Designed miniproteins, single chains, continued (2). Designs and how they scored, part 16

Each design is a single chain, and the fold is of that chain. pLDDT is the mean over its residues in the fold that is shown.

## One batch from the design tools (miniprotein)

Design m4558
Fold by ESMFold2-Fast:
Structure m4558 (fold): chain A 87 residues (1-87)
Amino acid sequence: TELPVPVVDPAASAEAQLADLRAVRARNAALTLSREQLEELILVYEGLLLGLREQAAAAGGASPAQRRLMEEVEADIAALRERAAAA
């Protein structure tokens, strides 16, 4: 697929997932995406955020790195929604 998406790897550390998320963010920011493509990315990011929240709940709470990862995913969703509204 031509759309950069964050890698979902349950074995990866929160720090490794943050690095991947930031790299994917930079690639997506450089692309001219349609509203439909932005809406597809929003669904992917919302699924990732739900999975991260479920993992944190199952573990009895999020680590600081996991909280930062979730905060950055939420910010990316908000930015994608703003881009979709402007598209």
Scores: mean pLDDT 80

Design m4559
Fold by ESMFold2-Fast:
Structure m4559 (fold): chain A 104 residues (1-104)
Amino acid sequence: SKVEEYANKLLELQRKLVEAVRKGDLEEAKKYAKELAEYISTIPEELRLKVNQLLAELSAGDALLAPVIALFEVILSESESVEEAIEKFAELLVERIKRLLEEE
């Protein structure tokens, strides 16, 4: 299903982001975080709730994974531009993963 395609792609990008942070490659991490935000922007609004629900199920038990659709939508609503939202989203996601990895 299209919902599964979107959820799996978001999961793939999040796992690449986590791996980049784990390796200390913050430039690659920011790249994947921006790709996540841009990819979320391509998801039809009517599918976002279903994609978010499936993503939550697929990421259950993995504290490094985030509710990226809901997070991006909140940041977008508080930003003056899509470009600003993408930058803020990328910085917040990378910092979150860094903090969680430091707690291990």
Scores: mean pLDDT 84

Design m4560
Fold by ESMFold2-Fast:
Structure m4560 (fold): chain A 71 residues (1-71)
Amino acid sequence: MSGEEQARKAEELAKEALKIAESGGDPEEAKKLLDEATGYLVRALGQGEDEAAAKAAEVLSKAGRALRENE
């Protein structure tokens, strides 16, 4: 999997976690998605995908804040 694909996967998983956190869904499911997204983000950053990784990191940050506010 390329760094770009890993960054896209991180963004997708973070967006899903954000939706769950904002809708008051299962916080454990949202956390699992965030943990998985973080793994993909770290790998993307290691491959030098700065712009794609930055976008994924922004969504991940929003999802983490939403999860924290609704815990």
Scores: mean pLDDT 79

Design m4561
Fold by ESMFold2-Fast:
Structure m4561 (fold): chain A 108 residues (1-108)
Amino acid sequence: SDEEILKEAVDKFRQLAEEGMKAIKEAKTPEEARKILDRFFAKVAGLMDEALEKLKNVELARKFYDEVRKILEEFISKLPPELQEYARRRFEALKAYFDAKIAELESK
């Protein structure tokens, strides 16, 4: 069901954020940390695409988007300051992409 798809997608997002934060904390250089962030945001984009393909209901898609934004905002806030700007730029691109996808679902 759509509710089960939503729950699974949110749980996967929380797991990705937890794994990403652990990897960032273990990074030895800023270059390594940025590479980890690049992989993290690529995985996030893939999971978003998968979830949106399954969530054809606009209300549930918006609820999923709100949960994703909340998780990513918390994730970025916990990053070292020097990584926050880099992560913010990636997050803004991801938000623009997601907003376009939600708008497409609303227009049908």
Scores: mean pLDDT 82

Design m4563
Fold by ESMFold2-Fast:
Structure m4563 (fold): chain A 74 residues (1-74)
Amino acid sequence: AELVEVRITVELPDPEKAKAVAEKLGGRYEGNKVTLTRTATGDEVPDLLTEVANVLREIGAKAKMTVELRPAVV
């Protein structure tokens, strides 16, 4: 499988929840947004999305999640 660059942007209702999500997932945050960038195989993408969903469920936040997949340059 070819490597893909996965960029996940999560929009939270407030900056405090965005900070909590970023700290749990190792992402960066700015205001209400958390951004995660990972390089993975296409088969690993569902597991990554599940990890993000579990953190959001733990925090109890309703969030908008945007996922962008790009071919990784190897």
Scores: mean pLDDT 79

Design m4564
Fold by ESMFold2-Fast:
Structure m4564 (fold): chain A 58 residues (1-58)
Amino acid sequence: SAAEAERARRRAEEGARRLVAAGLSPDQALGMVELNVKDLSPEVREAALEGARRGVEA
C-alpha cells in the first residue's frame, strides 16, 4: 500500500510534467490524472494527485 502510493505519486508527477510539456494546461493534466485514478483507493488517489500537482509546477 505505501509502496503502491509512492509509485503512483512518482508516475503521476512524471506523467503530468510530460502532459504539460506536450501542450496541455496544468488543469487538463490534473484532470487526466484524476480520471485515471478515480477508481483506485483513496491513499493511492491522493498520492497520485500530489505527484501530479508537483509535475505541473515545472
Scores: mean pLDDT 83

Design m4565
Fold by ESMFold2-Fast:
Structure m4565 (fold): chain A 67 residues (1-67)
Amino acid sequence: FKEAAEKLAELAESLGLTEIAKELREAARNGDKEKVLRAAQEALRRAPSSAFDELLELGKEISEAIK
C-alpha cells in the first residue's frame, strides 16, 4: 500500500498537485489508509483526463493492498 501511495504522490506532484502529494506521503507514512483514499479521490477530481487511467490503476492497487 505504501508503494502505491508513493506512486500516486509522484504522479500528483508531476501534475502540479503538490498539496495532495504531501498529504498522500504523510498518510502513507502514518499508515492512514482512509486519508490515502481521500487524497486519491481529490487527485482524481483535479487531474486532467490524460492521467485518469493511471490514477484509477493506482487507486485499485491501494484498495487491494488495504484489504
Scores: mean pLDDT 74

Design m4566
Fold by ESMFold2-Fast:
Structure m4566 (fold): chain A 66 residues (1-66)
Amino acid sequence: GMSAAQLAAARARWAAMSPERRAILQDIGDKLRRMGDALQEMIEEAKKNPSKEHIEKLKEEVAKRL
């Protein structure tokens, strides 16, 4: 994971960015987070009710997003 020094360096680079660049990066980050959250929810559902249909749907969603 990121160390405190790496986080501090990342924050310094963030502060030096233009507002437009920050907005673009925030939008990309939000989209990636939502994608990760949706995929994780599908994985947890498949674990609770492991069926061929749930597993195949999960495989399709993973392939679609990668």
Scores: mean pLDDT 70

Design m4567
Fold by ESMFold2-Fast:
Formats: sequence, C-alpha cells, structure tokens
Structure m4567 (fold): chain A 65 residues (1-65)
Amino acid sequence: SIELEYDAGLALIAASVYGARVESLELGETVKMTLRAETDETVEAMERHAKLLAEKGHEVTVVRV
C-alpha cells in the first residue's frame, strides 16, 4: 500500500539524516527494519522514530554498535 511505502520512506529519510545504517528492510503486510547506530545521539533519535512506527504496527529495531 502507499501508506506502507510512505512509512518506510520516512524511516529511510530519518536514518539518512541522523546517520544510521539500514541493516535490513522487509516490506510485507508491515515494515520490518533494522537500523545500526554508532552514537548514543543517533540511537535516541532513531528509537523515537521506531516508537512512532511501532504505534502504526511496524517493527523497527535500533542496534547500538
């Protein structure tokens, strides 16, 4: 659906802006995404976005590396 692609697109833009690396991305009935972050500031920013996407039924995992 357009909504699924829109939500995935917003997460990818946020990852680019905050410097997170996309480890995996699966588009099915929902968005499944794993993001890698090298700083605590990036983790905090991405976890905020992950929480908003989780409220929409998506699964976004942020890994501190």
Scores: mean pLDDT 83

Design m4568
Fold by ESMFold2-Fast:
Structure m4568 (fold): chain A 115 residues (1-115)
Amino acid sequence: SLEALLAEQIAEERGDILVYQALRDHARASTDEAELEQLRALLVADLRAHLAEEERVAAQTADHPELVALERDAAARLAELTAQAEAARTREELIAVLEQAIAHERETIARLEAL
């Protein structure tokens, strides 16, 4: 059902918030450039995987126009965040991308809950 699909998507977005919060907290605590580079690589990998999943879900929900619009907007934002993560060279830039990723997930949850 649509309700069950929305509940599953909301749960996945909540899981992503926990991951991004953990990465952000590690970035804030780290003074090791190699560790920051590993955190950046993990963020890029997660954002790319999430973008691929959003594109897959959009293909499966094409008969729900309200979801297609939300999923399209989410995919566009994830692509922007991925580019920002790939471009991040400082701890401050990495933290800024993580905070934007958390804000994006919270906004996506609010939009899904409004459907």
Scores: mean pLDDT 85

Design m4569
Fold by ESMFold2-Fast:
Structure m4569 (fold): chain A 58 residues (1-58)
Amino acid sequence: KKKEELEKFYKKLVKENKTPLQLKEEIYLAEKEGDEEKAEKLRKELEKVEKEIEKLLA
């Protein structure tokens, strides 16, 4: 069941453009633009996504 939950979670992330790779790219762009507030928000979102993936893998 955890494998199916992980697949569903990843599918949702892909649909929302919130995969770890996409979030890292968005953070890089926000930092380049000098938008520190947006970069901080995206970093927190990345941490939440990564923690959820780790929980589903553990």
Scores: mean pLDDT 79

Design m4570
Fold by ESMFold2-Fast:
Structure m4570 (fold): chain A 79 residues (1-79)
Amino acid sequence: MLAEELLEVAREAGELAVEYQKALKAGDKEKAEELEKRLRELEARLLRLGEELRRRGRLDALEEALRILAEAAKEAEKI
């Protein structure tokens, strides 16, 4: 189901965003570059899935995905 896929991708993107900030703080350039590439791929998937769900009126799934990403952003900012 598209909504479940969006939430799964949002969770994965959130986890990688935290890892990316840890890699940056540690000075691990290779890991940071790898994580940045993976995050860009997930961002493209989030945009596509979000557009499809918005078209279908599934605002509940979009709100939950944004909540997941916002929580991950707060965690990343603390690093």
Scores: mean pLDDT 84

Design m4571
Fold by ESMFold2-Fast:
Formats: sequence, C-alpha cells, structure tokens
Structure m4571 (fold): chain A 97 residues (1-97)
Amino acid sequence: MEEVLELLDRAAEEIIAALRAGDLARARELRARLSEELTRLVEREGLPPEQLEELARRMGELLARAAEAAAASTAGGLGERYRRLALRLAGEEVEVV
C-alpha cells in the first residue's frame, strides 16, 4: 500500500502542475498512466477488497480536487484568453476583425 500511495503522490504533483500550466491534455494523459500503474501494482501486491475500496476513494477525491482546479481556471475565462495570447505570442499575423 505504501508504494501505491507514493506513486499516487508523485502523479498527483505532476497532474496539478499540468493543470496550473493550463495543459489539460497533459493532465488527462498523466491520469490515464496513473490508473494503469496503480492497476499493475495492486495486482502484484494482492490488496484485500477493503484496501482497494479505500485506495479508489482517495484517488477519486484527488481527481475531484484536480478537476476543481481545472474548472476554476476555465471559469475565469483562462482557456480562451490563453489561446488568443498564445496565437499572438507565436508572432503569426492574426486577422484583426
């Protein structure tokens, strides 16, 4: 269980960092990899059902927290403003309408 929690903590740190950077695609990719790694570790250790359920609950709470951080960034109009700023900073001629 401790190794599984260590993996969860490291992945959480990377997911939160990606969310703060506004990279939702990267955050989703990291979450998918975390799920696969956790499945492999759980299969190897043979965790009892009660511990599996608690792990799933903690993972769900972490993902909910990460989703709230992403939603807060999006609710601030950050996604659309960031996209427009990125296009301008790329030095490409943007059609002024």
Scores: mean pLDDT 62

Design m4572
Fold by ESMFold2-Fast:
Structure m4572 (fold): chain A 86 residues (1-86)
Amino acid sequence: MTIRITLEGASPGLAIQAIGVGVQAELAGGEFESKVDGDTLTITARGAGPEALEDALALARGVEENGGTAEVTRRGDTLEIRGRNP
């Protein structure tokens, strides 16, 4: 599957977790891209397996636990997570 994560105002810890999702996809034989635009980090992971999916959902929960907001949307084989820090 494809996982796309967009984090606005991410802390260093949340940014590292998002990169970790991409790394898990690469370890499973997929690929990932990272982009930084101002305070927004975007990770796109392709060929993501169950471990990358679990890490992505854990990231979304972590954003909310830190007082931010996280939107999780699934369209077919694509999972999109949009996180925003408070």
Scores: mean pLDDT 82

Design m4573
Fold by ESMFold2-Fast:
Structure m4573 (fold): chain A 68 residues (1-68)
Amino acid sequence: VEEAKEYLDKAGVLAAIEGDEKVVAEVQKAVKALDQGDIETAKKHLEKAIEHAKGRIKELLEKALEKL
């Protein structure tokens, strides 16, 4: 879970810098779900973030999903 959060944080920061509001919103929802112990909800939001992401951000999000 901690490694998944590290990848989510990196992806979220990069998405914010690039102005990708949809990815930022879904990453924030995934992190909140992980903080609550809701892995299923976290995966759902992470998959939505991956759907909207491209390049390095997508790679980081896919790595986060692998660590869940």
Scores: mean pLDDT 82

Design m4574
Fold by ESMFold2-Fast:
Structure m4574 (fold): chain A 99 residues (1-99)
Amino acid sequence: MSPREKALELLDEAIEHLEEALKAAKDEEVKEELRAAIELVEELKEQVEEGKASAALASAAMLLISTAILLAEDKGEEEAAKHAEEALEHLKEAVKLLD
C-alpha cells in the first residue's frame, strides 16, 4: 500500500472514531468541537485524494480534537474522550505519511 493510500485509510478511521465520539457526547460544546473536527478531517481527506494535502488543515483538526478531548474529560464524558483520542492518534499517523 502506498503512503497516500495508507493515509486515506487512517483518515477514514479517524472520521469513524470522531463519529463514535459525537454519538457518545452529551454536552453541546463537545458536540460542536467534534462536528467541526469531522468537517476539517473530511476536507483534508478530499485534499489528499487530489494530491493537495494542507498542513494547516491537519493542525486545525488536531487542535479541535484536542479541545474536544479536554472538554469531554472536564464534563466526565470518558467514552467521547476515548473515541476522540483514538481519532487523534490515527490523524497524527496519517499526517506523518503525507510528508
Scores: mean pLDDT 86

Design m4575
Fold by ESMFold2-Fast:
Structure m4575 (fold): chain A 102 residues (1-102)
Amino acid sequence: SPIDKLLAEAGALMDEVVRAIQAGDEDAALTNMRRLVEVLRKLIEEAKKNNDKQAAEDVVQLGRAAITLLDAVRPRFTPEQQAEVDRLKAELEKLIKEAEKL
């Protein structure tokens, strides 16, 4: 299903973020985090369309995990990258709130 494909993509992107962080590749970590946010946005749209509470719960769980990763690594980033982290966290918090209403 579209939801199953998006969940698999989100999981793979989360793994890529973790790998990039472990490798000290901050640009790759932020690039894959941006892609994850886009996938979570598509997931919440599909969850709304199909009234899929499980997919909404998965968005909340993945979003919270992503925020935790961003908070942990933020001190390692440049000021410009920290601004991007703060923007991504705000987007993730918005998606979590939207998902929690489903």
Scores: mean pLDDT 90

Design m4576
Fold by ESMFold2-Fast:
Structure m4576 (fold): chain A 63 residues (1-63)
Amino acid sequence: DLAAKSTSLGIKTLETSHGGLTEAQVQAILDKLRAAAEAVADDADTKEQLENVIKKIEEDLKK
């Protein structure tokens, strides 16, 4: 399932290089995570995890 794999890759990348990502990389990941969240709309747990990650990234971008 592409949605689950995309979600895992996005989360792993953020956890591994959270503070080391460039603004452009963060925006690309945000776009991918938003698409993944829509794809897993029927998977409330995964969607909530994605939304939490997106929120954290957006907050970092505002700094």
Scores: mean pLDDT 66

Design m4577
Fold by ESMFold2-Fast:
Structure m4577 (fold): chain A 66 residues (1-66)
Amino acid sequence: MSALELLDEAMELAREASRAAKEGNLEEAIRLYQEAKRLAEQAGMGRLVAELDEQIAELKRKQAEL
């Protein structure tokens, strides 16, 4: 898979994760963001990896508050 294909898939998963989070499905949102992060890592996109890691951390904090 090319870096462009990995990026496209990662962005699609991030969109799905955002939707799951808005629906209150934090566990699913975290899973989808983790998958997106894995693809971003394979693509060598360190900045995107950091942004996704921050989103995962935020959702985990929110889940812990419930």
Scores: mean pLDDT 84

Design m4578
Fold by ESMFold2-Fast:
Structure m4578 (fold): chain A 57 residues (1-57)
Amino acid sequence: SKMEEILEEARKLAEEGATPGEVSRKAADMARKYGLSEQQILEAQIESTKIALELTK
């Protein structure tokens, strides 16, 4: 799914040392480019932020 693609890219960015804010912005931009709804854009931001925060522990 498009959401799975977004979250996989978010994980890669976080593993490369991107900040949670950078990861969240990239996820939102990808969701908008894919034509996802505002609700799905918000979900992409929340889930990508959670991924980045877990990887910075």
Scores: mean pLDDT 84

Design m4579
Fold by ESMFold2-Fast:
Structure m4579 (fold): chain A 65 residues (1-65)
Amino acid sequence: MAREAARKLVEAVRNGDSDAASQYARELVELTKGDPEARRAIAEAVQAALNGDWEKADELVEKIP
């Protein structure tokens, strides 16, 4: 579930859809509450997407549980 929401967040960032990105970011905060490792993995994937490194972002998303 968190991986799917993270994939959608990365795609929303890629498409410039700030409303969708905000929605999925909120879902990820709830889904990863109390899981600092999952939150770190998500933060790394989002950072790669913001840097324009889409291949790295997709790779990191697949590592999210």
Scores: mean pLDDT 79

Design m4580
Fold by ESMFold2-Fast:
Structure m4580 (fold): chain A 60 residues (1-60)
Amino acid sequence: SPMEEEARRILAESDDPLERAIAMLQLGAPPGTVKQTLQGRGVSEKEAEEIVERALKELE
C-alpha cells in the first residue's frame, strides 16, 4: 500500500515523535504499543500518552 510505504519511510527518516506515532498507528500498531515504543526512545510516559492521544485525533 502506498500509505504503508510512506509510513515506513517516516519511521526510517523522521525523528518527530508525533509523525512516528501517526505512522505506527497507520501501520496497525495498537496505541499501547506506540506509547511503549515512544518511551523506549526517551519520551516520558506522560508525553507519550499525550502524543498518542493527539495522533489518534489526527487520524479521525
Scores: mean pLDDT 85

Design m4581
Fold by ESMFold2-Fast:
Structure m4581 (fold): chain A 71 residues (1-71)
Amino acid sequence: SMESEKSKKESEELAEKGIEYARRGDVTGAQGQANKVASLKQEVEKDEEAVKVHQEQLERISRAIGEANRR
């Protein structure tokens, strides 16, 4: 659906921003982007492919936050 395609693209953009925030040590900013991706994931819960993409983007942000927290 158009909603799922738009949602996938938005989650990719949010993940890029979240990773950038985390790399700069802005864990709060990174978490904000992750929360937006989680909301998109909930909106497409019946679209298995879109849910998988959003989950992958959340994992990318989580890894970046984990790395930032080790500094």
Scores: mean pLDDT 81

Design m4582
Fold by ESMFold2-Fast:
Structure m4582 (fold): chain A 107 residues (1-107)
Amino acid sequence: MAEEAREALQRTAEAARKVGSDNMAAIFEGLAKAVEEASQVPDVDEAAKILRDAMIEELRKAGLEEGIPAAQSFVDELAARAKAQGKPFVEVVLEYARRVTDELEAG
């Protein structure tokens, strides 16, 4: 599960990079790096913090600090959705990533 989750998020990051969406690529690279750690955390807010910190790190490494507020809002929205639906946070993140990959690969 965790390895498959990492691969799915890496695929989204690569798809984003191919279409020139550098902010999105950095966001999903951060998510891919931290998803295994986040999947071990049962609390949605703690899991969201792990993924948020990883996204911020990747955006900073890429020189895309302007994307940080949007990335934070994105994680907060997904965390609220996970709580409302009673789903694990990583599951909601993966559902979103797969939808994004489909949209990017469709042209």
Scores: mean pLDDT 82

Design m4583
Fold by ESMFold2-Fast:
Structure m4583 (fold): chain A 81 residues (1-81)
Amino acid sequence: GKKEAEEKLEKAREYIDKAEKALKEGDYEKAAEYAGLALRYALEGLRLGGNAAEGTGLAIRAIGLRIDAALGAGDWSLADA
């Protein structure tokens, strides 16, 4: 339902904020973990019929944060999940 989709997109936003904070603190492993969770929630929100523009934007941002974390750590495996 719409409420479940909105709750998933809200969690995606929350984990993006956590990932950005971890990235700024140099905690690349936590940044990748939170970005991965954000991506999963964004994709679930999209699957459940959430706002396509918002959900897609959140998914793209989460992927970017995972890439940034992998680059910062020098470990490409962090970008892969």
Scores: mean pLDDT 84

Design m4584
Fold by ESMFold2-Fast:
Structure m4584 (fold): chain A 74 residues (1-74)
Amino acid sequence: MTREQQLRGNDIVSKAAGEGYKEASTAPDVETAREILKKKQEEAIEEAKKEGIDATDLAKSAQTVVGRHVSARL
């Protein structure tokens, strides 16, 4: 992909990851936290696709990092 698409994809994924982490870190249980993170990552991938960007790898990387932090907190 182009540099512009890469920067846009990263912005979309980073925003979703930040929102997901904030919501997941206040979740009452690990299952709810996982569902929040999954939904945010799926939304990010879908939004990027609407702009012609394949953000799958970026979303996967972000979810791995966020999931690790949430698991450590819960």
Scores: mean pLDDT 74

Design m4585
Fold by ESMFold2-Fast:
Structure m4585 (fold): chain A 62 residues (1-62)
Amino acid sequence: SREELREALRRIRETHNGDAVVALQELGLLPPGFWTDPEAAADAIPEEQRERVLEALRKAGV
């Protein structure tokens, strides 16, 4: 869900989880603006991509 994605991206930024960031970059799924406002960046992700991003983050241990 959108809320799960906001929480996941905020946690990655707060915990400095470089492995999760790299995983998203390699898949082309790191949203623009992530470094400035991860929650707003999460809201910008298309609905059809949200599950792919969440799955990539789960694999990265988020």
Scores: mean pLDDT 76

Design m4586
Fold by ESMFold2-Fast:
Structure m4586 (fold): chain A 87 residues (1-87)
Amino acid sequence: SLVDLLREMGREVVEAVERGESVERIEGLILRQYIQIQEAFPDLSPEVVALINEMVRDLSRAVLEGESVEEIRRIAEEGIRRVEEAS
């Protein structure tokens, strides 16, 4: 499901941050997961697309700013919750 792919993206980002992966590598993970979601779900509503784009933007920004694992996890969980509520 869409939510399963979003949870996978959040999980991969959190785990990569926990492992101390580079910002470049983590951004690559975010981009690959985002493309996978777009390819799997080409016909999402504009509201859901906007929420996914906000989640991706917030995750990327937090990674670039060196935010904590706890903050990255919070951003992922909040983004997923908002998509579930809109779906």
Scores: mean pLDDT 86

Design m4587
Fold by ESMFold2-Fast:
Structure m4587 (fold): chain A 63 residues (1-63)
Amino acid sequence: SAAATLAAITAYLNAIKPSLSPKTAANLDTLLALTKKALAEQGTAVSLAAFTNTVAGLTAIEN
C-alpha cells in the first residue's frame, strides 16, 4: 500500500540521516514531503526501490 511504502521510506530516511550531511538530509526531507503531497493529491504510486537507489547514489557522491 501507499501508506506502507511511505512508512518504509520514512523509517529508512530516519535511519540514515545521522550519517548524511545536513544539506543532503534536508533535501531528502523535501523529497519525502513532495512525495507525500503527490500521493495525497493524485494517488501516484511511489517506488521504495527507486527512492533507495537515489539515496545510495547521493551517499556515494558524498563519500
Scores: mean pLDDT 66

Design m4588
Fold by ESMFold2-Fast:
Structure m4588 (fold): chain A 78 residues (1-78)
Amino acid sequence: KYLEEGRKALENGDYEKAVELFEKAIKYDPNNPEAWLLLAEAYIKLGDKSKAFSYAAGALQRGADRERVLELIKKAEE
């Protein structure tokens, strides 16, 4: 539920709401790499590269696809 609501917030440009929803998703399922990856994307949209890189690393540690993580990091550096 929180993960899907967070994706809608991202799509609507409500990045602060997306962060809140993805943080809740992580609290209830901390081993879901998708929640960590989407939180990293939300922080990229907010311009917080430090947090974006931290959550992207957390996603990788939890089994996120390395190519997806690398793509997000490159997007943050633009």
Scores: mean pLDDT 83

Design m4589
Fold by ESMFold2-Fast:
Structure m4589 (fold): chain A 72 residues (1-72)
Amino acid sequence: MEEALRLLEEAARLFLEAEEVKETDPERAKELARRAQELVAEAARLVSTLPPEEQKELEKRAEEALRRIEAE
């Protein structure tokens, strides 16, 4: 769980930074978003190997992060 959680948190931060700079520096925003996507993909792979209880916890955290990003 720790590894997947760390990747999701880092991805969320990168997505937030990408949203903040997309108007000023769209090329940098694209790079940040792309990096975040790579981290999300790796986290999803790790989550699929976790027991149901931990997977449910990660799903909740991931939904929170995505909803926060989408709200921007």
Scores: mean pLDDT 76

Design m4590
Fold by ESMFold2-Fast:
Structure m4590 (fold): chain A 57 residues (1-57)
Amino acid sequence: YIEEGKKALDQGKYEEAVELFKKAIEENPDNTEAKRLLAQAYANLGKLEEAIKVAKE
C-alpha cells in the first residue's frame, strides 16, 4: 500500500494516495511514515484540517 500510495502521489492522484495510505495505516497503525504521507496527500488536496489532524496523531 505505501509504495502504491507513493506512486499515486508522484502521478498527482492525491485522492487515490489518500485511500492507499489509509489502508497502510489500517494494516499497521504504528506506521508513522504512512501517517506523514497521508497528511501530505490531504494537504495537496487542500484538506488542511484533515492534514493537521493526521499529522498531530
Scores: mean pLDDT 77

Design m4591
Fold by ESMFold2-Fast:
Structure m4591 (fold): chain A 60 residues (1-60)
Amino acid sequence: LKFVVTESATINTSTPITLKKGDIITPTSDLDTVIVVSPSTGKKYTVSILDVLKVTVSEV
C-alpha cells in the first residue's frame, strides 16, 4: 500500500519538512509512522501518521 502526495504541505516536526506533489508515502510495520520518499531529492523521512493525515494524498 502506497500513497502519493497530490498537494504540497509543510509538516511541523522537530525538523520541518515540506512534502511536494509526487512524494511517495509508504506505511511501516509501526502503525504510528510512515516513510516519505521524495523522488526529486532521493531523501527519506520517517514521519508520524498524525502529521501525514493533514496532507492530501491518493492511493497508488
Scores: mean pLDDT 73

Design m4592
Fold by ESMFold2-Fast:
Parts: structure tokens; C-alpha cells; sequence
Structure m4592 (fold): chain A 80 residues (1-80)
């Protein structure tokens, strides 16, 4: 479905961004937060790919939004 395809594309974009930030990061606490976020994004991608029910897919998309917010909060701390 279009919604599922867009969700997969978005999670892949977030994984790529988080991995690029991780490669450049020197702070061990921020590294651990990025590593955990990448792990959660990869797990979420697998769940989205396996989702057969639209209600489950919506729930996974809400979780994706939460992880996107987590990445933006990490990025904000990188600027401090």
C-alpha cells in the first residue's frame, strides 16, 4: 500500500540520518542514544514490512513519529 511504502521509505531515511550522525559523534552518551534509536528503527521497519492490518500499520506509523521526535531531540542536544 502507498501508506506502507511511504512509512518504509521514511524509516530508511531516519536510519541513514542516525547512522551518519553516529559516525561523526564523539560523546559516548549520545552515541548510545543513537545506537538504541537505530536498533528501534530497524525493528520498526521489520514490523512495518510484516504488517497486514491497516490498524496495526497506523499504530506502527505513530511509533515512527515518536522515533522521529527522539532523533530531533538528539540533534538538538548535538547543537548545545
Amino acid sequence: SSLKEKAIERVEELIKEAEELLKKEKNEELKKRLEELIKELKELKEEIEKAEDILKLIGLILRLIGLEIDLELIKKELEE
Scores: mean pLDDT 87

Design m4593
Fold by ESMFold2-Fast:
Structure m4593 (fold): chain A 83 residues (1-83)
Amino acid sequence: TAETYASMGVALFKAGDYDAAIYMYEKALELDPNNADFYDRLGEVYYKQKDYEKAIEAYQKALELDPDHVRARRNLALAKEKL
């Protein structure tokens, strides 16, 4: 399920395996493409890799899907400060 892929992504992210975490969140999004939390999580991984442009893109997708997503809004602001 999408939740299983997302849970694997969280575990891989915590382990520092960012490429594998991205892969799992992308698989979660293939199954549930309108999930703002999955885009926010994907953005966090890109941010850790210092790919701030990809992080911003992912956070903006999260906010397009859920304008009230507090964490994505905060994370977007932090990523923009890096550019």
Scores: mean pLDDT 90

Design m4594
Fold by ESMFold2-Fast:
Structure m4594 (fold): chain A 75 residues (1-75)
Amino acid sequence: LEEGLKYAEKGSAAFEAGDLEKAKEYFEKAAEAGLKAAGYFVEAIKAKEAGDLEKAAEYFAKGLEELRKAYEELA
């Protein structure tokens, strides 16, 4: 979980820098490290790249819900 959060942090930084490919790569690594939220963020980026903004928003919302659960598990 902690390792997944670190990769998610790197993914967020890459996304803010406009590097969608690196953001996707880091979120994929975060998902592999057990952060389920990151898997949804990867799908959201893929949907956005495909022009499906509605599906991108749906996956992003699911990712935020899983991220909320992950932070609750750390308490």
Scores: mean pLDDT 76

